# Designs tried in a protein design run: designed miniproteins, single chains, continued (3). Part 11

Each design is a single chain, and the fold is of that chain. pLDDT is the mean over its residues in the fold that is shown.

## One batch from the design tools (miniprotein)

Design m8349
Fold by ESMFold2-Fast:
Structure m8349 (fold): chain A 66 residues (1-66)
Amino acid sequence: SIAEAAAEIRAILDETLAALTDPALKAELQRRVEEIAVRGINTGDLAGAVAEVRALAEETLRREAE
């Protein structure tokens, strides 16, 4: 459901933001997650949206570490 996908995306976003220290990366992550979520709702690909957010979160954490 949209509610379940939104809850999962928010949980991933909140956890990732708590782990990040760079305010620029936090802002970029928030913007990109919003874009992915809107696209997921518009296309009906909620599972794809959740997967994209997970991948983006992992990539963002790796970018800060390296």
Scores: mean pLDDT 85

Design m8350
Fold by ESMFold2-Fast:
Structure m8350 (fold): chain A 68 residues (1-68)
Amino acid sequence: MEELLKKAKSEKIKRILQALIDAGLVTPEQAEEIAKVLNSAESEEERLQALVRFVRTGKLPEPKKPPE
């Protein structure tokens, strides 16, 4: 099950973003920016935390800048 969750992480995020658009909480353009920020996160947990933070505060989290 955990392996399938990793595979479905993008679909789960897309589904959540689509639900937010349908509820009128975000625009399609905002959803695209949110998806970019979430895709920059390395783990599903970090992506979900960033999404929860955005829903709660109304602000996008700043993209993580890992050391190069």
Scores: mean pLDDT 62

Design m8351
Fold by ESMFold2-Fast:
Structure m8351 (fold): chain A 65 residues (1-65)
Amino acid sequence: MDADIAAGLAAMVGSVYGAKIESIETRDGTIIVTVAEETPELEEAKRVMEKAARDFGLKLEVRVA
């Protein structure tokens, strides 16, 4: 499956839950999302993004800039 499609979907979902996404990349089965700052909404956004990644057989890693 195309990891870039999964990354785009995860980013869209994360943004809906209030994540301030600075960058997104995919590497060897992992979606790496960098957010501008840690917010209370980030935990929920991370959980939803992680579920989306898993549905595509990918892992999620969230980083704070």
Scores: mean pLDDT 76

Design m8352
Fold by ESMFold2-Fast:
Structure m8352 (fold): chain A 57 residues (1-57)
Amino acid sequence: AVEAGKAAVREKAAAAGLTLDESTIAVSQLSPDTVVVSAVATAADGTRVVVSAEVAV
């Protein structure tokens, strides 16, 4: 689940042309069956954005 969430966040960042900062990856358990993974990514112009994904366990 965490690995799937990290993969989803990496894919979203790559699709948007952002550089993911893996040191900012945070995992939160919303329920026993659901986790949310979030991270900060940086655009080419230096703009920082938050990327997140919810994944079922």
Scores: mean pLDDT 78

Design m8353
Fold by ESMFold2-Fast:
Structure m8353 (fold): chain A 76 residues (1-76)
Amino acid sequence: SELRKIQKELFKKAIEMVEAGKSDEEIYEEITKFRDEILAKEDDPEKQRQIRNIADFVITLANLAKEDEEIKKLLL
């Protein structure tokens, strides 16, 4: 699934940033930039909405993972 591949790539980037000690603001900026690069190649409005939702979910989990090791395991 194309959406599954996008989800995995976004989680991978988020994990790398959390492990690198990046701020919530840096994670938000980088994930939204990567999201926008994917959206620029997608013409389906429903897929665009799903991609935005995946990015928002990844950002939320990444921010929580910075404070909680158990939540960090959910990204792995």
Scores: mean pLDDT 80

Design m8354
Fold by ESMFold2-Fast:
Structure m8354 (fold): chain A 61 residues (1-61)
Amino acid sequence: STEEVLEEVLAELAPSLSPAERAAAERFKAWAIRNREVMTREQAREMVLALAALVRAQQAR
């Protein structure tokens, strides 16, 4: 399921993410589950990393 895929991806990536990046990824997970989005593990990883990069860019000034 999308929930299981995102839980596995977030568990894998969590040690490499800042608290702000983790918060953004958790919001994305909640959104994806609510909207019944279908995604592969690879697509989920790419989306989480893209969100983390966006958060990082905002924090870099």
Scores: mean pLDDT 81

Design m8355
Fold by ESMFold2-Fast:
Structure m8355 (fold): chain A 86 residues (1-86)
Amino acid sequence: MVTVAEVEELLEILERVPIERIAERASERTGISKATLRRLLSEIREMRAEGLSPAEILERLVPQVGELLLKELIEAAREVLREELE
């Protein structure tokens, strides 16, 4: 289950690391194309830029992509951030 706090964490990571790297890692985890995942991550950033809260972003994304894919994006972002901090 994806939480509002995990969406906020994803948004914070998107400010610190390139979308391209998160999309690549998420593609490796899920088998979904890097281009599709890059577009999705860009859409998430645009939602935040438009002033949507993490809860509003979660509400919009779950029907579109499902909680499992959102969880994989969050885990991919965490892995990339951890590598950048090492």
Scores: mean pLDDT 84

Design m8356
Fold by ESMFold2-Fast:
Structure m8356 (fold): chain A 79 residues (1-79)
Amino acid sequence: SEEKKKKALEHLEKAREAIKKGNEKEAVEHAKKAIEYASQLPREERLQILNRVGGLAQEAEDRGLTKAAAAIRAALASL
């Protein structure tokens, strides 16, 4: 459980860095990994991380990374 939480948070941070650099492909790949690991966590931790992934989609949209934002939102909706 703790290892999966750590991996979810690491991928969340890598997705954020990719968004800052305008790398849509890496942002989506890391966001999807964060969602994958978060889906294996207890409800409270899962919802906290998924909420933060939603925040990344908004940051991507605000930066004009519309394809990344759409892909991240689609991944969240497919849970």
Scores: mean pLDDT 89

Design m8357
Fold by ESMFold2-Fast:
Structure m8357 (fold): chain A 96 residues (1-96)
Amino acid sequence: MDTLKELWEKLPEEKRKEFEEVIAFYQKAVDIANEKLPEAREKVREIWEKSQNREEFLEGLKKWVDEQLKTAKTLEEKFGISLAVEDALGELLRER
């Protein structure tokens, strides 16, 4: 989001129109990420609480993420899921 916003701010108005579809794609991915974030928070916490070590945590997280990505039908959904997982992980790490 921030990287794309920063790039957008640096582009002339005419070039911004060329990237309208790219912006729409990322806006849709962000909307999906916001919808998925509560579920991702609960799952990341659950996997963390059940894991005895780093390897178990990473394996459990990977299995759940792989399952979510298999149900995703579009690139926007895959990006949205990835963003939600990143945000949930960031929150978990800050609480430590």
Scores: mean pLDDT 76

Design m8358
Fold by ESMFold2-Fast:
Structure m8358 (fold): chain A 87 residues (1-87)
Amino acid sequence: MDRSRQIVMDGFISQVERLSGLSFQRQDTFQQQIDDITQRLGLSQDSYQNLLQALQQAQQQLQNNQPGLASSILTQAVRDAIRQAQS
């Protein structure tokens, strides 16, 4: 994983840990990270699909050298998913 993707991944994990109160190990890919988060938090199929859509958008922003936008997209999506799971 390149440096910009690594920074986005580490930031994403930190936000998930802060919002969930759980610890997560960094996976090799964003897809594997989302899969791990979904299973461990017991997220719904709808939340999982929303996270996958956010990942596709975030990957597009990373390809465009917009790591800040990628982080924003992923952080908002995971915040919404965790909030929905806690409701």
Scores: mean pLDDT 81

Design m8359
Fold by ESMFold2-Fast:
Structure m8359 (fold): chain A 104 residues (1-104)
Amino acid sequence: MSPDEVVQRASIEVMKLLEEAWENKLTSEDEQDALVEQIVALVEKAASEMGITLSEKQRSILRASAREYVKLLVNSKSKEEAFNQILLAGMHVGAMIKEAARRS
């Protein structure tokens, strides 16, 4: 699979996870933590498919970024605001995977 195809798929999968979480009205810290770990695992899988192993520092930054995406989504006050946060998260994930690929 080409790097561009891996990036596109990972971005779409993250956006779907966030959309489902918003539709299910997740609010608890435990639900947010579970979503963060799902996003981290998805990005690690995408990196692995490109032959890239994320460092502990990269994984820490990824987890922090995922937590911010989830926080912004949970604090969204409208469907339009939630959709915009989902799109931004997808773009940020795509950029992060591309940056990791450039280091390899």
Scores: mean pLDDT 81

Design m8360
Fold by ESMFold2-Fast:
Structure m8360 (fold): chain A 61 residues (1-61)
Amino acid sequence: MSDEEQMERMREVLESYASLLPADLREEVLARVEEIEKSDLSLKEKQERLQELLDWANRRR
């Protein structure tokens, strides 16, 4: 799987987790995903940030 495909898959997983959260937390997760995607970070750093966010969201559900 390419790095771009990996990123897209992680985004889909995060969106799925966000759908299980209360509205406030869902909006926070989606906002953080957007910030990470718009950041000037390397693809690897973006993947690491998305993984952290996924762990955080999963813990908060």
Scores: mean pLDDT 74

Design m8361
Fold by ESMFold2-Fast:
Structure m8361 (fold): chain A 83 residues (1-83)
Amino acid sequence: SLEEEFERLLEERRRVYKRTKEQILNAKSPLEIEMELGVWHVYNAVLLTVARNLKFPQELIDRLREELERYDEELERLAEEVK
């Protein structure tokens, strides 16, 4: 169902968030940090576009966006701390 697909998508993004966080913490240079953030942001933009194209309900798209924005804030905070 659409609801099950949405829940799996959220779970997958939570796993990617945790992995990205670890990669930032273990980064050897500012370049590696910026590359990890860049990949994270680009993928999120693509995901939101795909969700709209698949006609996800607006409320689910909004929830996805809010969840991703929360992760963005945490990752950007960590990136500044490790620079």
Scores: mean pLDDT 86

Design m8362
Fold by ESMFold2-Fast:
Structure m8362 (fold): chain A 90 residues (1-90)
Amino acid sequence: SEEEKEALIEILDIHLENFKKMSKELSAEEVRERVIEHLRKLAEHLKEKYPEAAKILEETIKWLEENPELSKEEILAKYEETVERVKEVL
């Protein structure tokens, strides 16, 4: 439903703001690990009803895992890009 899609978008936006806030106190590695864990849980939640959204999240997880030397800014920018891609397919 539209309400479920809007709630999901709000959750993604809230997590982006939380990651930005936490990034001030966490290392880039810790931010990366937390983002990956969040995206894995979200992909598992969405895979049955929104398989294309889950696929986008899984692609971002793979990219983050393949790029361990990313800055906090690059990690957060990728998360924001991923949120926008997910919004397009919901």
Scores: mean pLDDT 85

Design m8363
Fold by ESMFold2-Fast:
Structure m8363 (fold): chain A 63 residues (1-63)
Amino acid sequence: SEEEKLEEIKKRIAKQILDKNDPGNPFKHVPEEERKKIAKEVENAKSVEELVKILADYAEKYA
C-alpha cells in the first residue's frame, strides 16, 4: 500500500539522518541531538509532501 511505502521511505531517511557516517546523510554536520529531532519529525510525517517540506525546511535552517 501507499502507507507501507511511505513508512519504508521514512524509516530509511530517519536511519540515514541518525547515522553520522552515512555519506547520504545531508545533516551529518548537525549535532546528534538536533539530528534526532529531525529524524523524529521525519518518522511522524503523514505524507510524501510533508516529508519533503520537513527535509527542505531543515536543509535551509542548517545551510
Scores: mean pLDDT 85

Design m8364
Fold by ESMFold2-Fast:
Structure m8364 (fold): chain A 72 residues (1-72)
Amino acid sequence: MLESLVEIAREMAKTWEDLSPAAKLVVEGALGLTEEDKDLSQKDMAETEVKEEGKTMTRTVPSAGKTRTITL
């Protein structure tokens, strides 16, 4: 629940800064954040952005900033 999540986040934030990078990876693994989940997230985001909002990954148009384009 949200309240329990906040408590856990505080404990993690406290020890997170004190932990070595290797220990942080172990904690993420314990949370179920496996390497497959990370790879799928990164790959899925890149592919879905190209399919739905490919414009965000396309070359930035200097003049686009004034209009923003009100489409999907």
Scores: mean pLDDT 48

Design m8365
Fold by ESMFold2-Fast:
Structure m8365 (fold): chain A 92 residues (1-92)
Amino acid sequence: EKYQKDIELTVKIMNLAGEALRLEDEINEKAGVTLDGQTTARLIGRLLAGDPEVVEELAKRAEDAGMTDVSERLRKIAEELKKINEELEKLR
């Protein structure tokens, strides 16, 4: 049961990471920004690790670009990641 719960939480992290990456593409398009491959690779790595801080950084970038709905969604993703990380810690 603990093992199955760990898999479920990991899948949730992957799904939230994918959503955050799609929203990052929208932010970059709106802001007229193109990230280099090294910056993109670091972002992907942090998102797949379930890092809520990187998502909060994306939320601020969305807010600065005037994308309030995107910013609000990213803040919710960051809160969900924090809760998932707390649950994973309790399983270990």
Scores: mean pLDDT 81

Design m8366
Fold by ESMFold2-Fast:
Structure m8366 (fold): chain A 78 residues (1-78)
Amino acid sequence: SQLDQLLAEMKKLYAELKKAVAQKDLDRAEQITKKLSEVADQLMALAKQQNDIDTEIEAGAIFTSAVALLTVLKRELA
């Protein structure tokens, strides 16, 4: 389904973000987080339209974790 494809893309981007954070690549981490935000917006809108609460919660959790990782990296590099 389109929801499954968007969720898979979010999980892939989150894995790439973890790698960028481990490498302390702030520019890469910011680019990936921005892309994650765009995919999350699309997924959450579609999940709400389909009343798929579980997918909406999972997507929200992935995005919240991504923002937290980026925030910690920015503080470590400041």
Scores: mean pLDDT 88

Design m8367
Fold by ESMFold2-Fast:
Structure m8367 (fold): chain A 91 residues (1-91)
Amino acid sequence: MERVRAAAEALAEVEAAATPGLSEEERERIRELTRRQAEEAIRRFGLTEEQVVELLELRREVLEARAAGDEAAEAAARARLEALARELGLL
């Protein structure tokens, strides 16, 4: 769970940074919601910690590439995220 929590927090920070004008309280709320959703995915859908971490890391890669304006990297990360989500039955 600690690895899942760290990955969820990292994703939430990138999500918050991609949304201009957020307060510190709104950023903390995003971190908490992202972490809770990751923990629920393990419990409710029977996903492994490794699978959830990989999903969170791929989602973060998409957002980081988008923020950098790297269309090729964003497309590649999104394709990998969609493929994994389909394999796990989430799409």
Scores: mean pLDDT 78

Design m8368
Fold by ESMFold2-Fast:
Structure m8368 (fold): chain A 90 residues (1-90)
Amino acid sequence: RLDDAVRRLVDSMIDQDGDGARQALDDLRQSLIDDEGLSRQQADQVVNRFAVRVGQLVRQARNQGVIRQRRDDLRDQGLRLLRDLVQQAR
């Protein structure tokens, strides 16, 4: 489900777990098609934009030395960002 996939993606990016991040992105893409009714093209656009933006947020927090303290905040930001991207794709 969307919320679970987003949390797993953010956690995997924070923990530098490439396999976990890849699986979470695949799960997210499938959920956007199956649960949110997006086309493959819309889901790909959302996932690609989402991955880039979340990656930038995680990298910024890591560079500031606050990545562990910001985990919950980054999860919440990721959830809001995804919902905005889904609405824009519709």
Scores: mean pLDDT 84

Design m8369
Fold by ESMFold2-Fast:
Formats: structure tokens, sequence, C-alpha cells
Structure m8369 (fold): chain A 72 residues (1-72)
């Protein structure tokens, strides 16, 4: 049981690092290439329109990108 909890924590930490990386990349793109940021926004809006076809992890990623673009 403890080993499964440690593996789950390791996965959660890796996911958190990936989320931080995605936020940094999206923010960097928005600051340096607004046209590409607009294309990314259109792509995540299309994904949001099909939200029910997405896995929970994909929904989380779409939310993360949309929130980051809205803050930029």
Amino acid sequence: MEELLEEARAIALREKDVEAGVRALVRGIAERDPALAEEIRAGVDEAEANRETLTPSQQRLVDLIRETLAEA
C-alpha cells in the first residue's frame, strides 16, 4: 500500500512539473508571438467544444492553457 502511495505521489509531482512547463511555454509564446498565441487559443476552444470526448487529463490541460492565455 505504501509503495502505491509513493508511486501516485511521484506521478502527481511529474504532472505538476509538466503543468508548470506548459504554463511557462504558453506565457512565453503569448509574450513573444501573439499570432501563435491566438492560434493556440482557437485550438483549445475547439477542444473545449468537444470536451466530452476528452480524458480528464486532456480536460485539465485545455483548462490550463486557456487560463494561462487569459492571464497573458
Scores: mean pLDDT 75

Design m8370
Fold by ESMFold2-Fast:
Structure m8370 (fold): chain A 82 residues (1-82)
Amino acid sequence: MAEEIRRRAEEIARRIEELIEEKGYRVSPEALEHLEKAFRLAVEMRRAGVPEAEILRAIIPYLEEALEALENGEGLEKIVLK
C-alpha cells in the first residue's frame, strides 16, 4: 500500500516535469503554488516525525492539483493585466 502511494507520487511528479519541459517553463502561477504547498507540507510533516507514507498521502492531492493546473490553467483563460 505505502509502496503504491510512493509510485503514484513519483508518476505525478514525472508528468509535471514533462509538462514544464514541454512548455519551456511556461507554467501557470497556480501550478507553482500547488507544488510549493506540497513541498512545504512534506517538509513540515517530516519535521513532525510523520511516516513517509502518510506524508505522500497528504501531498498527492496538491500534486494532482498542480498537474491539472498545468494541463488546463494555461489554456482556459487569458490573464487580463490590470
Scores: mean pLDDT 69

Design m8371
Fold by ESMFold2-Fast:
Structure m8371 (fold): chain A 91 residues (1-91)
Amino acid sequence: MAREEAERRLREAQEELELIEIVGTGKQNESEELAEKAKAFGEKYWERLMERAEELIAQGVPRELALPLAVLELAEEARRRIEEAQRILAA
């Protein structure tokens, strides 16, 4: 089925993973620049991070660890979407 849709999904997932990995390196200056970039490429990215961090805090994760853990979980989700899109394109 639609190869173009799989290619778009792959590009979107790769871009999201790149942004997540920049945050995951723990660079404070990168975080400010990433916030401006997120406004152009994905308001939902920051919304998902904050929502997941709040869920983790509600489950007893310390506030200081909740955001880094949310970043790691979203990175894993993006990697899974990349793998799925690659499987569709290879089929």
Scores: mean pLDDT 69

Design m8372
Fold by ESMFold2-Fast:
Structure m8372 (fold): chain A 87 residues (1-87)
Amino acid sequence: SDSQAQSLIDQAIDYASNGDFDSAITYSNQALSVSTDPQIRADALAIRGASYYAQGNYQQANQDFAQTSRLGVPVSDRVQQVVHQVV
């Protein structure tokens, strides 16, 4: 459900903010698997991209950021804050 996916995004934000990028990627992947909502997808891709960037996986980070941009949905302010902190 979208409520479940939002909870997964909240957890991914917390993990990324604490530097646990492996968990942030895992929870972002789970959010993407349970929701087709464009806002949730944009947020999950942005957190996953920032987490890959923090790990030095620039190719995957660039792919996720490009997909976020192509969705045409603005990333939520909470997710944008984490992206700016990491990138």
Scores: mean pLDDT 88

Design m8373
Fold by ESMFold2-Fast:
Structure m8373 (fold): chain A 87 residues (1-87)
Amino acid sequence: SDLDTLVDLEVQLGVISIMIAVEAKDSTIKKQLEVLEEAVKSVSDPSILERILKELEVLEVWVSEHPSLSQSTKDLLSKIIALVKSN
């Protein structure tokens, strides 16, 4: 259901936010972003994507400012945001 899809995406975003807050390893954060990318690609409802966009944009600020994250991890989040914005 749409609600189940939204809950799953919110849980994934929450896990990634916690990982960044506790300074988890780049490889750990990147793997969770790869899971999020696949989840976002499977969503066909633009209303769900719009609802998570603000949280993704906050996450992008934290990721861009994180000194130990690789460029590939930062680029992956930017790619996910672009997928959401493509409608």
Scores: mean pLDDT 83

Design m8374
Fold by ESMFold2-Fast:
Structure m8374 (fold): chain A 87 residues (1-87)
Amino acid sequence: MKLEVAELLEQAAEAVAAGDAARLRELGDQLEELSKKIPDPKVSQMAQQAADALRWVADNLDSLSDEERQGIAEALRAAAEKLRELA
């Protein structure tokens, strides 16, 4: 479960960097569905928060600067690495 969340967060980082709003919405939906199946409440909450964040980024992608998008992508990769270290 933690590795699956980490994989989705890495894919989300790529989608943010690429400016792919449709992919971000798909990944957000996948994270939300996955959060319902995660037995660890802390990891489940993290997945739900990530899903909400990806939807916000998708809706605001055209308003974000390149620097802001890079910062978001970096944060998503850092979260993915943190989850892998804990697995």
Scores: mean pLDDT 81

Design m8375
Fold by ESMFold2-Fast:
Structure m8375 (fold): chain A 83 residues (1-83)
Amino acid sequence: PMLKLLSDETVQKLLALEEQAAKDGWSDAQVRQRVVDILLENGEFQAAQIYQQMVDALEQAKNIPDREKAMKMLKEAHAQLLA
């Protein structure tokens, strides 16, 4: 699982992000960009690259049948980071 590769500091920042996003009414796009920023700031370059590739694929695949699958994978990855 992705969490086994992340530091406690990174996990805490991702949890704080979820609380702030809910409190301040952030868009999904703002949350996704901030997740990438937090991963990069904490040296989790591989995780940041994978997450960014999924975000980019979702943006490019706006009219592709696999778009909803990509969205589900992003949501599951985000939930797994916070578990």
Scores: mean pLDDT 66

Design m8376
Fold by ESMFold2-Fast:
Structure m8376 (fold): chain A 97 residues (1-97)
Amino acid sequence: MKEKIEELYEKAVKALTELLRTRDPKHAVEAMKQILELLKLKAYLEAHILVSFLAMARWLLRDDPELRETLDRGIEIVLKFERGEISEEEARKLLEE
């Protein structure tokens, strides 16, 4: 379990780093998918740190309106899933749109 959490966290950090470097929204979606998996494992500390990194990325990339919209939408989906307002299947479907 601990090794799985560390692997997911590392994948999310790599995706966020690539997001900042390339400005490709696919990396934002990848990071959000890893955060959903961390939330399923109840790795709340790791998940919340990554949500904070997404919020920071949104601020740093605020000049890109498409990427800003993708980040805003993705953060809201992740938070709704954490609050139990949507299912895992619904969250994954919304992130792929």
Scores: mean pLDDT 85

Design m8377
Fold by ESMFold2-Fast:
Structure m8377 (fold): chain A 88 residues (1-88)
Amino acid sequence: MVIVVVSPSEEDARLAGEAAREAAKELGIEAEIETVVAPSDEEAGRIFLERAAEDHRRFRREHPEVLEKIQRKVGEAGGRAAVALRYE
């Protein structure tokens, strides 16, 4: 599984990526963390759709609790990010 983190800055991406890694460890999930910097909401949305939209929609349906925990942990870390999950 890949956790895709889309953030507006390199600092946000670092914080969010670290938080996502910790959330995956707490859930017992082996996941790779992919961080992407997108300085605008438009670019962030485009990257999110390109990299994760179909898998993210399926993952949200099948494992909503996992996605919620990862998003919560990223938010608590203070990094701004959109989080998507891919099956790999």
Scores: mean pLDDT 72

Design m8378
Fold by ESMFold2-Fast:
Structure m8378 (fold): chain A 81 residues (1-81)
Amino acid sequence: AAESEAEVWGLLNEFADLMAAYEAGEISEEEALAGMRELIGKVEDPEVREAFERAVERFLAGEPAAAVVTELAKELQAILD
């Protein structure tokens, strides 16, 4: 079954925490990416998974973490509506 709204929001929070830890210097970019890939691997809904995959690409392109998380949240809201 596809993720519930609460499960999707939980995944967004974990993704945001990984980016925040990286920005704070607590983890490396490699560790952040590994965590992000693990989260994406847990996603059952292909539209939700693709939204997270786009967020990773934006992060790798050098977009600020806050901007990446904000746009991902908007995409997830649109998918869940």
Scores: mean pLDDT 81

Design m8379
Fold by ESMFold2-Fast:
Structure m8379 (fold): chain A 62 residues (1-62)
Amino acid sequence: GKNSQIKELEEQIKKHKEELYKAMEKLRKSTTISEITSAIGEVLREMGDIFELELKLKKLQQ
């Protein structure tokens, strides 16, 4: 049901936030342009995934 879908989205958001934290730590430790570019790509992907999941969650809570 709707409540189960909300819980699944909240769990997915939590997992992506954990991966975002890891990507940001990689970025902080990056010392070359190649490492920085790769880490930024990971950060942007995780932020995008979180944004889409948060949007889906908001629509279900309406």
Scores: mean pLDDT 87

Design m8380
Fold by ESMFold2-Fast:
Structure m8380 (fold): chain A 61 residues (1-61)
Amino acid sequence: SAIEEEAVEEARRLLEELGGDVDATIQKLAAWLQERYGLTPEEASRLARHAVARVIEERVA
């Protein structure tokens, strides 16, 4: 989905900005998703963890 694709792209940017800090990236991405798309904290947190995991997996594959 478009939201998922944008979340993955923002996760890549934030991981670089935050020096690879996964926890900080998840927290900041979840806040961004809540603000931009009106997701609940639970939905945003779930999607943020998924997006960050995908970025990490793509970088080692």
Scores: mean pLDDT 84

Design m8381
Fold by ESMFold2-Fast:
Structure m8381 (fold): chain A 61 residues (1-61)
Amino acid sequence: SAELEAFRADVVAWLRSQGVDEDTARRIADLLLRAMTDPARLDELLAEWQALDSEARRAVA
């Protein structure tokens, strides 16, 4: 939907303003959208998010 696309764009822009690179920001936004649209896969998405969070922390540290 237009609302989900706008949300994704806002999340990417905000993360980039915090120093996160575009590829990582887009990946984080995509994970959030998948969690919102498919809660049955929440456990899988949380595991992927934890791995990505560790990577993002290394990238900005």
Scores: mean pLDDT 72

Design m8382
Fold by ESMFold2-Fast:
Parts: C-alpha cells; sequence; structure tokens
Structure m8382 (fold): chain A 100 residues (1-100)
C-alpha cells in the first residue's frame, strides 16, 4: 500500500480529493464532508485518489470512519472493483480496526 501511495501524483490526487469533499453537503461538518469525499474517492477511477482516500479513512479518520465500514466492505467485495481499489478498501478497513 505505502509504496504505491508514495508513487502517486500527489498534487493531482489532492486536487481531485478536495473536489470530492466540496461536492458534499455544506450542512455537514468538515470531518463528515472529508469522510464522505474519501468514501467516494475509494470508488474513483483515479488510482492516486483511491489510495489517498484510503489513507485518509484509515490513518486520519480512524475510528471516526466506523459508520462507513459497511460501504467500504461493499467496495472490497464487489467483483467488478479493480485490484488497486480493493487494496485501498482493505487497507482502510484494517486501519479502522487497528487503533494506535
Amino acid sequence: FYEKLKKIDKEKAVKKFEELVRKQPSSLSELERRLLGAIEGLKSEDEGVALLSAYYIGEIAGSEAEPYISEIEEILNDPSTPEIRKEAAAYALEKINSPK
């Protein structure tokens, strides 16, 4: 996971991630908007966005992402999901369930 994350176009991935966050309802808290944006990012065709979204969910949000575990599991268990997005979803789930 980390080796692939280090190789992404960070500027492009961050810009796309922030676009997904801005699409979320303004009535939500910043944390909720970022979490929903990251969940959408896991479904992105852009591998960098998917990996960055998984990092946010697992490392930054952690236990705050527990309400979204079922949606992340749906991504992981969908046979049409590309391997890189399955890896991203699996990483996020592992980190949510592994408090530091």
Scores: mean pLDDT 73

Design m8383
Fold by ESMFold2-Fast:
Structure m8383 (fold): chain A 61 residues (1-61)
Amino acid sequence: LDDRLQERIQRSIEKIPEAAQRSADDFRRQGYEVDQSDVDAITRAGRSGVRPGLEAAAAEG
């Protein structure tokens, strides 16, 4: 499969932790207490959801 698609998948996965941190910051602004374990759970859920979708898109594109 194309190296460019593999790089895009890797970059998207690398950006998931930053997106999880932004979500955690938004929850903290709303007065919720967010622990590191919650951030890790959000990051893991994001990776699990995004990875199959990106693999399907790569197979079709």
Scores: mean pLDDT 64

Design m8384
Fold by ESMFold2-Fast:
Structure m8384 (fold): chain A 56 residues (1-56)
Amino acid sequence: DWAALEARIASLPADVQASVRALIAQLRAKGLSDEVILRAVRGHIAVLAGVERAVP
């Protein structure tokens, strides 16, 4: 939910935090539901984390 997502975002670098927050604002402006926004943002963060993990 939003509390867990905010905690995850807070653990990211400042530039990434700004990008993620901008994405949330854009998705809200498009009228998407909170559930859809949460899933999309969580997926985006997971991809970013996965890319770093893929380079040992």
Scores: mean pLDDT 73

